# Designs tried in a protein design run: designed miniproteins, single chains. Part 49

Each design is a single chain, and the fold is of that chain. pLDDT is the mean over its residues in the fold that is shown.

## One batch from the design tools (miniprotein)

Design m1686
Fold by ESMFold2-Fast:
Structure m1686 (fold): chain A 62 residues (1-62)
Amino acid sequence: ELEKKLEEIKKRSPETTQERIDETLSKPDFSKEEIEHILEIFELQEKIKKEGEEERKKKLLE
């Protein structure tokens, strides 16, 4: 389910993910856990995208 939401977010606004993180980090009262969670989501999105790209590229180049 979480991966589903991540794919939807990344698909709709892949470029704005960084902006969302910046917005959250600009809130001084945010807890460390909240910030880490957002960073983890961002990293997960990048990993998923990169893995998919590698697989596609490998298949095409074969």
Scores: mean pLDDT 60

Design m1687
Fold by ESMFold2-Fast:
Structure m1687 (fold): chain A 53 residues (1-53)
Amino acid sequence: NAKDDAEEGLANLQAYLDANPDAPAFLKEKLQAAQDAYDAGDYAAAVEILRSI
């Protein structure tokens, strides 16, 4: 479901950024945007943001 997909995608992107501190700023911005959508309860929007990477 969208919530589980968003949780998995957020966790994977966070793990990638933790391992790659020099990753481009746009990935950090995408993580923040997806997290904001998730926190607002918009799991579908969070998934779409993560898919745009």
Scores: mean pLDDT 85

Design m1688
Fold by ESMFold2-Fast:
Structure m1688 (fold): chain A 97 residues (1-97)
Amino acid sequence: MKEEAEKLFSEALDRLNAAYVDAKQKILEAKNDPSKLKEVGEQALKDLETEGRKAIDEVKKKYPEFGEEYAKRLETALDNAVKELQSLLDKAIKEAE
C-alpha cells in the first residue's frame, strides 16, 4: 500500500538525516586537529554517501511502483547533504591553512 511506501520513505529520510548529522559532527570536531581534518572529513562524506545509497536502494527494491518518486527525493536530499558538507570541509581546511 502507498502508506507502507511512505513509512519506508520517512524511515529512510530519518536515516539519511542521522548520517548527515554524524558526518557534520565529525568534520566540526576534526577542526581541532587540522592534520587529520581532510582524512576524517573525506571518510565522513564517504560514510554518508554509503548510508544514503543503501536507503535509496531499499526503497527502490521494496516498492517499485512508488519507489522511483521517493528514490528521486532521497537522491536529491543526499546530493544536497554531500554538497553542504563538502563546502563545510573545504572551508574548514582553508581556515586551517
Scores: mean pLDDT 82

Design m1689
Fold by ESMFold2-Fast:
Structure m1689 (fold): chain A 64 residues (1-64)
Amino acid sequence: SAAEAAEAARRAALASEGPRGAGAAHGMVTKDGGGSDEQARRAAEAALAAPDPEAAAVNAYKAA
């Protein structure tokens, strides 16, 4: 699913580029996977701003 793909991309980006990269990758995959632009933006913003980017990105993606 798009959510699973976004989560996988986020984990990969987190390992290589840290939380900022993870947020950007999650937003990009969400959009490409058929999510709305607003959903992708919210997920990326939540990940970039949060002390726990993983939980924040997942919660924002599900909430949108």
Scores: mean pLDDT 63

Design m1690
Fold by ESMFold2-Fast:
Structure m1690 (fold): chain A 71 residues (1-71)
Amino acid sequence: SAAAALEQLRQQSLDRIGQKAGEAQQLGLEYARASKDPSRQPIMLAQLQAAGQELDAAYQEAQAAIAAAEA
């Protein structure tokens, strides 16, 4: 059913968001500690920024799915 398909989409979106948020949080903590090492700072910052962009995209897609459910 459409409702079941939407629920699966929501669960997949939440799982992806949760995973990306967890990874971003871990990278942020590691970056904060490694920010005292100039050689690692730019690489870790780029990874953290990329993770943030992916998280934002996942939220945008999840909002679109919710809007579709509102009819």
Scores: mean pLDDT 76

Design m1691
Fold by ESMFold2-Fast:
Structure m1691 (fold): chain A 104 residues (1-104)
Amino acid sequence: LTKEELRKLGEEYYRKGLRAFDKEDYEKAVEYFKKAIEYFKAAGDKRGEARALFNLGRALAKLGKYEEAAKYLEEAIRLYKEVAPDSSLVKLVEEELEKVKKKL
């Protein structure tokens, strides 16, 4: 598979994860976001990987898996700082992480 084909697969699973999240099927959302992360990593798409990690953390928080959610949100912050350090995305993920940490 080419990097573009892998990135496209990452986007497809990411969209499936978002649809599952919107339907409140958080277990299915977690599965799809994990699949998206695998493809984005294989493609070298750090921005796609960070985006999928952020939403994976949110889905895990909805399932009450706060320790796991915090780990993935921290990973998303690290990647966003690398690829988009001056963006509001870092702050958005940090805000979600603070909400999750209050549940620990």
Scores: mean pLDDT 91

Design m1692
Fold by ESMFold2-Fast:
Parts: C-alpha cells; structure tokens; sequence
Structure m1692 (fold): chain A 66 residues (1-66)
C-alpha cells in the first residue's frame, strides 16, 4: 500500500536509476536476446500507476538514443 508522497518520490527515483542502468545494458547488448530480456524486465518494472509516466520518459529516451 502507498504510504506517503515520499514513497512515490522514492519509487520514481529508484525506477529512474534502474532504467538508466538497464537501458545502458540494453544499448551495450544491442538487438540480442539478452537485450530483449532486459527490455522486458524494464517494462515489468515500469508497471502500475507510477510506471505509466516512467514508461513515457523511457520511450522518449530510447527514441533519442536511436
């Protein structure tokens, strides 16, 4: 259960960090099977209410990287 605004802020910050780490690994692996698996993990991590906004930012970052 959600506790406070602080909890949501922490989750967003952690998701952002994990997104950067995972995105970096995906970029290094390219279009390999491992890269796709990590992308799948990213999608699972960005699920839920907060994840909707995070997903949008991730998509923008990926597009900019292309």
Amino acid sequence: SAQEQLDNEQEEEELRKQYDELADEIAALGETEEGKEKLEQLKKLASGELGKEVVTRIEEAIKARE
Scores: mean pLDDT 62

Design m1693
Fold by ESMFold2-Fast:
Parts: structure tokens; C-alpha cells; sequence
Structure m1693 (fold): chain A 62 residues (1-62)
């Protein structure tokens, strides 16, 4: 679970650098966590919000 989340974060940051929509990436991360990793909706939403904030910060620093 933790290792998969770390990998999703790294992939999300790469995708946003490549020009993908951070909000779309966050939605896909949430969907994948719930449907493939069995993460609760609440936990998946919290992680997706965290990843979205990180992606937005990265874009501001580029």
C-alpha cells in the first residue's frame, strides 16, 4: 500500500511535468486507489488532495 502510493506520487509528478491536467491526474489516482488497491474512499480522497497540492506546488516552482 505505502509503496504503491509512493509510486503513484512519483508518476503523478512526472505526468504533470509532461503537461497533464493535475486535477485529472488526482481524480485518476483516487479512482485507482479505491478500485485496484482497495483503499477506503476517505483515505483515497485525502491522498488525492495531498497529491493535487504537491502537483500545484511543483508547477509554481517550474
Amino acid sequence: AEKEKEQMERQSLLLVKAGSDPELIAELVKWHLINYLGVSEEEAEEFAEEILAKMRRLLEEL
Scores: mean pLDDT 80

Design m1694
Fold by ESMFold2-Fast:
Structure m1694 (fold): chain A 89 residues (1-89)
Amino acid sequence: MGAGVTGSGPGWGDITARAAAEGLQKAGGEVVAYGRSPNGDQGGATIRSEDPEKAAKAGAEGARKAFNTASYGWGDSSTPPVAPPGAAP
C-alpha cells in the first residue's frame, strides 16, 4: 500500500517536497518517489507503508504547517501514478 503528499504554491515545490518526505519518513514508511514539478510550484513524496492513511496525514500536516497548501492520498498499487519528476533529492 502507498501514501502520498503533494503541496503547491509559487516557488514552493522543492521545499514542499522535502517537508512531505520528512513527514512521511517520520511515520515509518519507505520513500519511493520524491520531487517537484518542472515549474517549481508543486512538490511531493510517496511512500510504502503498512498504515498509508496515517502516514499520508502526518506528511500532509508537516507540509501544511510549513507551506502554502498540501493535499494527500493513500491506497494500494492501483492508485493513479504520482506525477513528481521522480528525481531523488
Scores: mean pLDDT 56

Design m1695
Fold by ESMFold2-Fast:
Structure m1695 (fold): chain A 74 residues (1-74)
Amino acid sequence: SNEEFFEALKRYLMTELWASEEEAEAMVAALRETFGSPEALRAARPQAIVDALTARGLPVTLAVAERILAFARS
C-alpha cells in the first residue's frame, strides 16, 4: 500500500541516509504531498525530488535523491 511504502521509505532514510526521525518524517511528507504515490515517485527525475525537498527547507544532493529513487525502484 502507499502507507506501507512511505513507512519503509522513512525507515530507509533513517537507517541508510542517517536522517533524524523528524527529518525523515518531513522528507516523507514532502515526497507524499508532491508525488502522491510510489508509482509517481518511481517515475520522477532526481531533480524533481531535490526540488520537492528544497521547497520544504530540506536540502539534499542529487546523490541522495538518486538513492531515494533507487530505493523506490527496488
Scores: mean pLDDT 86

Design m1696
Fold by ESMFold2-Fast:
Structure m1696 (fold): chain A 52 residues (1-52)
Amino acid sequence: MREELLEKAKEIARFGIDRGESIPSIIRRNQSLGISREIALEAIKEIMEEEL
């Protein structure tokens, strides 16, 4: 389900951003887990907006 993939992507994005991981690296990690690039980008955007 899309919602499940987005939740997973957000977990990966949060950990990556907290550790100073690059956006392309976070996207690659999500893709290795079967999460699409678009869902990974949406998750990154949501996490970044929370940090503002």
Scores: mean pLDDT 78

Design m1697
Fold by ESMFold2-Fast:
Structure m1697 (fold): chain A 93 residues (1-93)
Amino acid sequence: MSAEELIKKAEEAVRNKDYKSFIEYIGELVLLLIEQGKLKEAKLAILGAAHVFESVNPEVAEILKKTYEELETASQEEALELVKKTTKEALEL
């Protein structure tokens, strides 16, 4: 799936209040951006998702903000594993 398709699906999920699908699409988008070397864009996507969750699920927002901070010092491999872990944890909340 392309980054544009993932963004469109994520926006549709938020509109429908389908926050689990939103987490899944943002997780896939962030992984794709990291694999493409677009770490700044990946971090901004996570921060944007954190803002969405601040009013909906503050615990998810906190986990996403922590991931945003940890990505500053992560290698590409560490970033991919971190995002996979964060996506899984957020889906369980």
Scores: mean pLDDT 84

Design m1698
Fold by ESMFold2-Fast:
Formats: structure tokens, C-alpha cells, sequence
Structure m1698 (fold): chain A 58 residues (1-58)
């Protein structure tokens, strides 16, 4: 997304994952980010999702 830094996307994803039970799928996360005005590419969405999952597991 040109409208947000990768750090902002990752922080937003971590917040969404922390508030969701069960944790959302990659596709659900992508739709949540889009609903907030972000437009991540498929690659960005996957990377952000994986990074957010790593942060939650730490």
C-alpha cells in the first residue's frame, strides 16, 4: 500500500489479531485492512500476517 508504511500495516494487523478469537485468516485480515482504508498487495498482506503471528507468539 502506498498510503501506509509497512510498520503501520504490521501494527494494525497485530491489533486485529489480538482482538479476534479465533484468529482471522489471511484473507479476513486483508479484508479488515481494506475496510480501514489500506490497500496492501497480496505479498504485503501475507508478509504482514506472518509478521503479526510471529509477534503474537513471542
Amino acid sequence: SVAASREQLTATAVSILRKSNPPPSLEQLRKFLESLGYRPSDAEAREVYEEALRELAA
Scores: mean pLDDT 78

Design m1699
Fold by ESMFold2-Fast:
Structure m1699 (fold): chain A 79 residues (1-79)
Amino acid sequence: SSAEIEKLKKRINELIERAQKLAKEAKSQGNNDLADALDKTVSEMKTFLENIDKLSIKEIEGFIKHVEGLIKQAEKLLK
């Protein structure tokens, strides 16, 4: 449904903001490899949003789950 897709778009935008914050934190700690990986993830999420209307809900949810996993790993590394 349109309402479901809008919810998923909002969730991806929240993940973009989290990844951007973590990239800044990684760079401030001198972890340039992690910062670069997070910047790449942000770029991939932005490209995904551009194509989201072409994708199934299952594909969108799978992508979100994958990215949430990457962000959780980054959060652990920066503690």
Scores: mean pLDDT 88

Design m1700
Fold by ESMFold2-Fast:
Structure m1700 (fold): chain A 97 residues (1-97)
Amino acid sequence: VPEEVLDLEVWKALVEIAGAIAILAIKNGDTPEEVLAFLKRVADLLAEKLPSLKEEIQNIVDEAEKRIAAGADPVEVVREFTDRVLELLDKKIEEVK
């Protein structure tokens, strides 16, 4: 297995953990805006490490921000954010195999 594939699998695990942390934070009383700020930090780190995915990651962030502003359920927004980022990472893994 190429080292790049292993690195991407680690990033997938970290994204899943970040999503779980965000959902737990919502249940413990964090505001949707605080959770969105956390997701933006995760996305910024991913875009720095995976610059080829920067535009697609930013589009996922922009959609999450738009949904929170519209009053969507923040747990649902976190799940959708996580799923979309994981799909991008899976596509990248397939390309670099």
Scores: mean pLDDT 83

Design m1701
Fold by ESMFold2-Fast:
Structure m1701 (fold): chain A 60 residues (1-60)
Amino acid sequence: KAEQILQSAEEAMAEAEAAGDLAMARYAGTQAVKGLESLGQHELAREFRERAERRLAELE
């Protein structure tokens, strides 16, 4: 389900960010976008990608 993908991605990204592993955080975000697109949730995937990119840019 889309909600489960978003929840899992949010948790994985938060854990990676806490560990200082920005590459893993980006990977988790990318996998979530692919998962949402595979479910036909293209608008949700776009919104999540934009939010994740903004979040990660602030951490660099």
Scores: mean pLDDT 78

Design m1702
Fold by ESMFold2-Fast:
Structure m1702 (fold): chain A 95 residues (1-95)
Amino acid sequence: AEELFDEAVRELDRAAEHLKKGVENGDPKHFEEAIREAERARELAQKALDEYKAQPDSVETAIKYTAAGILIAAADFLIEQARNLLKKYEEEKRK
């Protein structure tokens, strides 16, 4: 669970870095990479959430469960933002 959570955090950080590079460089490949990395982060965070949910009820487990849920929401938000930026980039290129 903790290793899955740590990997999810790392992948989400990579996704955020690629999103930033996409904005700075105007290269859609960076947005595509950000989406891919955020999707991986979401999958890892979901697996961590499922493992924490299977653990006995405790304050520590509740905190970890909540953190994993927040990470999933953050990944979903980043995916949505990256997809919106890709769409806007393609619309501007066609204009």
Scores: mean pLDDT 81

Design m1703
Fold by ESMFold2-Fast:
Structure m1703 (fold): chain A 65 residues (1-65)
Amino acid sequence: PESSLSEEEKEFVKKKIEELIKKGEAVLFKDLYGKERMFNTKHFTPEELEEAKKTLLKEQEEAKK
């Protein structure tokens, strides 16, 4: 995770995410803070994606407390 991405790098990442979504190889998920998270469906099973979403939401709730 880069904390100071350049505009070019941000555009590149966004383009890659959009391409993956267009191909049906990724989905966007909104976390507890309203940030969009990308999950790659090509390398993860649906079960792994659901567990990752649940874990992320639970971890964020615990961190928020």
Scores: mean pLDDT 71

Design m1704
Fold by ESMFold2-Fast:
Structure m1704 (fold): chain A 61 residues (1-61)
Amino acid sequence: AMPSVGELLDRLVELQQRAQELNDEETLARVGEIYEMMLAGAPREEVAARIEEAERLVREA
């Protein structure tokens, strides 16, 4: 099912926290890009897909 805006924000916050902990600058840049997409009113489907991709690409601890 399509995630709510709140669910997407929660996932983005968790991803940002993980990226900061790992010093993963590339993932932090992706998080920033996703925030800009959300601010610009991008479709939830596109935002969700970008979060999924960024989560997959985060550095392993």
Scores: mean pLDDT 80

Design m1705
Fold by ESMFold2-Fast:
Structure m1705 (fold): chain A 67 residues (1-67)
Amino acid sequence: MEEELRRLEEEREALRRATRDMAGQSPEQREVADRALREFDRADRERLRRLKEEEERERKLREELEK
């Protein structure tokens, strides 16, 4: 679990950096990339939040079920 989350975060960070680097090539592309990055970041954060909340909920439920 933790390892998977860590890999996801690392990949995400690398993606963000790569996108930013590509945006530097053209002003127009920079605007498009910035917009895409913002949308990606929002969706990504929400997804991470949901995953974490679900994992925590599952842990609590499992604890109750297992005693």
Scores: mean pLDDT 69

Design m1706
Fold by ESMFold2-Fast:
Structure m1706 (fold): chain A 101 residues (1-101)
Amino acid sequence: MRLAVVVLGDNGKEGLAKGKAAIDKMKPGDTLLVVLKDGSNKEGRAAAEQLQALARERNIGSVIVTDKEHAVAIAKKNEVVSIEGAGSGKELAEEIKKELA
């Protein structure tokens, strides 16, 4: 399936904006992979929940993971169309891109 990846960190506003931009380019049946760099971060969790709700409204699948290894494993099994990072998640997004190269 087609997969868009968004890595959320400590900037919920940027994370929500980048996730929404990814969803706007997706089609029903695609999946959004949300990576929470810090699973305890409230801003990242709030953005992830809002992105899951928006994806559901547009018939886009969503999966939340909290670690790079799980994100890379899912990405390798799918057609990755974009990888975006927000706030402190930007470095992890670049690491995921390198693992998929």
Scores: mean pLDDT 83

Design m1707
Fold by ESMFold2-Fast:
Structure m1707 (fold): chain A 97 residues (1-97)
Amino acid sequence: SSAAERARENREALLRYIYGYYKTDPSLFEADPGEFLKMMASMAPSIDETIITWAETVPDDAEFQAFVAQLKAAYAAHRASITDPEVLELLDVLTSD
């Protein structure tokens, strides 16, 4: 889909945007990783130049890399519970190397 293509082209920026949100309140990811993943997929269509520019201010540090690894692990664990093919497509893009 066009949304998945945009997410692929801006994968790093979208991950940084999601990480910034996570840092504001990590409780949802810790309490319900499956619900957090669905919320992330809902955020992907909203990515634009403003969000990309803001996301570039988020550092690519060890904590960000650790979050991405946790995100990939959470997706692998919860993938079978996700039934929406558009959500799966977006999360596959976000968790790909």
Scores: mean pLDDT 76

Design m1708
Fold by ESMFold2-Fast:
Structure m1708 (fold): chain A 94 residues (1-94)
Amino acid sequence: MSREQLEARLAELLARLRALAERAPPDVKTAIEGFVAELRALAARADTAQLAELVTLTGSLLLDVEHALREGDFAGMLASIERGRALAREIAAA
């Protein structure tokens, strides 16, 4: 994909994460909003390869967060977001 296509895909995935945050308790919502803000900042400085990895990571995390929300596993949602933040930072540092 081009950089423009990756940026558009990331924006779509982040919008879906924000939609899930509206259905979550306040602490989980805050964690998702913090992750979205950090991921946007990392993506802005990322090269195309790093951006592709961030898109893949965000897609996988979205599935994990959607699953945890369906199960009422809010601790699992928080754990997934924290793991995602750590992995996003590692991608950006590469």
Scores: mean pLDDT 86

Design m1709
Fold by ESMFold2-Fast:
Structure m1709 (fold): chain A 61 residues (1-61)
Amino acid sequence: SAADEAARRERMRRSMEVYDQAREKAQEIAATKGLSPEEARELYFELLGKAALAVQEEIKG
């Protein structure tokens, strides 16, 4: 439906921004906590997953 398409488009646009923010956040936390590259990579993936879910919830309310 048109409503589903609009929601999907908004979600995609937000997700692109979230990717950049998640990367920056992971880098900052890794630097602050002195994480290894391996740990920083795992943190990035975790933040990415959480951010995607948060964006979905935010759009829905």
Scores: mean pLDDT 76

Design m1710
Fold by ESMFold2-Fast:
Structure m1710 (fold): chain A 68 residues (1-68)
Amino acid sequence: MLSEEEKLNRETREKFREVVEMREAGASDEEIKKKVMEILEEMKKKAPELTLSDEEAERFVTYELKKA
């Protein structure tokens, strides 16, 4: 759980906070979800053994949006 790769994932999740700012700037839910999924796809290329699956990516987006 406390690996160097986990730390990298936390830093990447900090970038998802920028997606929230896009929402406040008037971006649609669909644009936000698309952006987050693109970020997760890039993570998958960097660390495929550690990165989320497509289903996990969608759940993450939904969870963050509902969490407010």
Scores: mean pLDDT 65

Design m1711
Fold by ESMFold2-Fast:
Structure m1711 (fold): chain A 113 residues (1-113)
Amino acid sequence: SELLKELEKLAEEAIKAIKEKKLEEAIELTEKFLKLVIEAYKQGEDKEELKKLIDKFIEEAEKISETLSPEDAEIVNKLVLTLEALKKMLIDFEMPVEKVEEELKKLMEEIRK
């Protein structure tokens, strides 16, 4: 799937941005990842494959956060919480897409202050 490949690339680019301490870029790439997951879900992409991509992104972000300054780790932890919320609302609870989009918008605003 082309969408699954683009999601994988966005997650890899976001993790690279975190490693390079480009946190604003990492936030932007994560937001693009969230929007593309919702788009892929709406197009009928396999929920288990979407879950695997989200879980991998969370695992890699959590691992990197252990090596960061407390300030940077706080931002990354908020990104992880947002990815967990996406997974729970969209995949596990199968909430309406519109409600998922509203809740994710609130979480992303919190990260940006």
Scores: mean pLDDT 88

Design m1712
Fold by ESMFold2-Fast:
Structure m1712 (fold): chain A 71 residues (1-71)
Amino acid sequence: THGGAAGAGSAIRDSTGARVTGGQAAAVAKESAGSNDAEVARKAALRHTGVELDEEAAQAVADAANKSGAA
């Protein structure tokens, strides 16, 4: 699906070029979906992947984490 963990991982890769594992993407998606906040997505990505997201990338990750696969 293009939402959840897969969506978050894809958004990080698309925005930063960084390749992350499925486990890292799932951790970022879980934290981001829990609060639906770009700043939380940025901190989660840094904590779990070491990737620093700018405002636009963090917003994209937060949005992707809260999308369903069908949407």
Scores: mean pLDDT 73

Design m1713
Fold by ESMFold2-Fast:
Structure m1713 (fold): chain A 124 residues (1-124)
Amino acid sequence: MLSEEEIEELLQFLSLLHDKAMQKAIESGVSERQRRVIGEALAMLEQAAYELLVNKAPKEVVLEGVKKGFSKLDLSEEVREQLIEKAEEMIEALEAGDLEKAKQHAQELADILMEELGLPKVEV
């Protein structure tokens, strides 16, 4: 299980990842619809981490929430499934207490999302 300091570090990382992805999307002049997809996907990832680590929600409930949330994104089924897989991998890493692996899977999710929208990767 992560320490309180590690939980804060992860939530700060996810927030920065979201902010940097949104800034890059705005600067690249992508459509409002594409910006909304980025914002919703990364906000859902932040919410999943918060529910698991702060609210101590059962892993199974968090995983179901992720699956339902990502299934509503304006993306192809294949891309939605890839994002769900990376979110699930992040949740599994968090349950294992592996902060660096959780950050890696969150970054991989952002990379998939940015690539699908024709945008360069963001770095935190």
Scores: mean pLDDT 89

Design m1714
Fold by ESMFold2-Fast:
Structure m1714 (fold): chain A 90 residues (1-90)
Amino acid sequence: KAKELAYKAVKLEAEAMLAEAAGDLERAAELREKAKKLFEEALAISKKEAELGYYEAVMELAPELAERGLLSEEEAREAVELARKKVEEL
């Protein structure tokens, strides 16, 4: 459950970045608030599982955000590399 909540939180953060890029700052703020609450719930259940879910979502979503121009290719690559390392250390 904690892993799934953290994963959903990262997905909402990605949606917030898309909304912000589209100029919908109100929608972006709403999505970020929902993401924060889900991640807080995940951390309260299990910090290890929440971190695992977070990094798994980053590995999946960072390349998609780069494809949409919301991250540079370098930023996405570095985020994925860091996430892989963190998952191996958990």
Scores: mean pLDDT 83

Design m1715
Fold by ESMFold2-Fast:
Structure m1715 (fold): chain A 107 residues (1-107)
Amino acid sequence: SKEEFEKLVIEAARKLMEVTDEAIKNKMSVDEFVEKIREVFEEFYDKLLAMGVPYEEGKAALDTLYQLALDAVDRMKPYLTPEEYEKAVEKIREIYQELKARLDAAA
């Protein structure tokens, strides 16, 4: 339902914020940070498919999550080297593009 879909998007956004706050607090490595972001995306995608959400809504939600994940990396920027920052941005882009391709194939 629309209500369940909205709850799913809000939950994923909340988890991205929690991952970022934990990463800053605990001085998390860039590799661990990226893997926790991947876990949020994979869980979101699995639940999205189980709900049978229309393609356009699913794509818009993935686009929103991608922007939130990039914002999370920007919050981490003061704690990362330039190379680690670029790596995080590239890995998050890879995650987004992989899930978008899966969604496109399912449509």
Scores: mean pLDDT 86

Design m1716
Fold by ESMFold2-Fast:
Structure m1716 (fold): chain A 98 residues (1-98)
Amino acid sequence: SAAREALVDALAEALKEIIKLQQPDLSDEEIEKIVEDYIKEKVGLSLEELKTTTDPEALEKLLELAREVLDFMEGSEVNPEVVEALREALEAFERELA
């Protein structure tokens, strides 16, 4: 679904911004590897697998991680456009599942 793909992409972008804020000297390639590894650790699937999975447990873990990341970003110095994109993508996907 377009809403799910948008959520996966928005979550990855949000995590990149958090890592850049905490470790500004890392290269984009290093940040992308950290984001992929973190998502695999939390959800059990790669970014590409999350865009196509029909596993309801994996989708619930994706939603839980997205909510946790959004909550962490509230009150942080993270880019507000990235925060809003994650919020909108999360709300759109939650509406699709309801």
Scores: mean pLDDT 83

Design m1717
Fold by ESMFold2-Fast:
Structure m1717 (fold): chain A 94 residues (1-94)
Amino acid sequence: IEELKQKAIDILERGAELVREHDPEFAEELRKIAEQIKKSTDINEIISLLIDARGVLVEAAERHKDTHPELAAELQRLIDELDKIINELAKIKR
């Protein structure tokens, strides 16, 4: 769990850095979620927070896909990595 938590936090921090210039509000939201994940020991809470973070990344990618396609593609890669972590955590929960 701790290794998956750390990987998720890294993804959220990378996402925040990518969107900082264009969407500082999304960057702050991702950092806030990362801090909540750091503090949580409840796997259900962590999964919920990761789903929230995924939503932020999806919205950012959609917003930039026409004007900054390279940024949107990089955000999609982070979404794919995050989905793998969510699925692994969900298997542990079950």
Scores: mean pLDDT 83

Design m1718
Fold by ESMFold2-Fast:
Structure m1718 (fold): chain A 63 residues (1-63)
Amino acid sequence: AADLARVDALREELLKQYDDKETVERIHRVVRNALEGDGVPAPSLEALRQALEDAIAFDKEAE
């Protein structure tokens, strides 16, 4: 519950800073679904933020 709230807050922050809203939303859904799954270890907020930022940067560079 707390980790999901942090993921939602991070999504709002990233949507304000990055123009590619579709990529931010896609990555947010994948991470949120993983955290909601049974037996999936919850990452720290810092690790989650880094993973989202790295994935966004990678997708942008791949184009």
Scores: mean pLDDT 62

Design m1719
Fold by ESMFold2-Fast:
Structure m1719 (fold): chain A 60 residues (1-60)
Amino acid sequence: SLGAQLSEEELKEAMALIIVGVASTFVSEEKVEELRRLVEEMLAAGKSISDIVKEVEKLL
């Protein structure tokens, strides 16, 4: 299965993509691009999934 073979960072990236996918159903197209940008920047900065979720919630 996907989760069994992923590193911690790969699993973190996968979880972030799932969060963006779910959040995208609740926001406009313009906010979807803002969401993607924010998540990409936070992942690059080494932020935790918890921190990413908190920032995504601010856009909902």
Scores: mean pLDDT 75

Design m1720
Fold by ESMFold2-Fast:
Structure m1720 (fold): chain A 76 residues (1-76)
Amino acid sequence: MDEAAAIASEIAYERGYIEAEYAKLAAESAEAAAAFEKEAEERAKVLEPLLQEALAKMTPEQIAAAHAAYREGLAA
């Protein structure tokens, strides 16, 4: 139970972190941003099914916690 919530929160945090890093790279270099975007897209292909599987097993409270983790990732 809590394991699924932990996995979803970790994936959500990584999504926020990747989004923040992409924004920084886009400000510095379009080429660096494009390379990072490609890597992030490949990573998302692996993580999205895992996140969806975890979300299917979670309560609304645990889903809210995952959203909070995403916000923390964005701020990192």
Scores: mean pLDDT 74

Design m1721
Fold by ESMFold2-Fast:
Order: C-alpha cells, then structure tokens, then sequence
Structure m1721 (fold): chain A 74 residues (1-74)
C-alpha cells in the first residue's frame, strides 16, 4: 500500500544520502531531501487522510535535514 511506498522512499533516500555523505556532497544531500519532500507531499495529496500522519513525519524529517545541511554549508 501507500504506507509501504512511503517507507521505501524513506529507505532509498537514506541509502542515497549515505553515498553522498561518503563523497562529501552536501549540496546533493539538500537536493535529495527536497525531492523526498516533494514526492511525499504528492503521495499525501493522492492518498487522503490514512497516510497523512506518516507523510507529515517524513516531510518534517526532510525539512529538518535540509535546514541542517544548509547550516553546514553556510
């Protein structure tokens, strides 16, 4: 279901982020989490209230990650 798709998106994002960190690509990390946020927001709009709490948590994780990475680059 959509919950499983959201979990897969999160797991794939974390895997890609680890690879970017090993390369020192923090800017790529920012783009990756921005993409994750956009895809999660799309899933939330398409799936209705059943996944909203999980989608909101995933969106917050992505937003917090972007802010942290932007602070590291400043």
Amino acid sequence: GMEEELRRLYEETMRQFQELLEKGDLEGGIELFRKMKEETERMKKESGPEIEPLADVAIKIAEDAVKRLEEELA
Scores: mean pLDDT 84

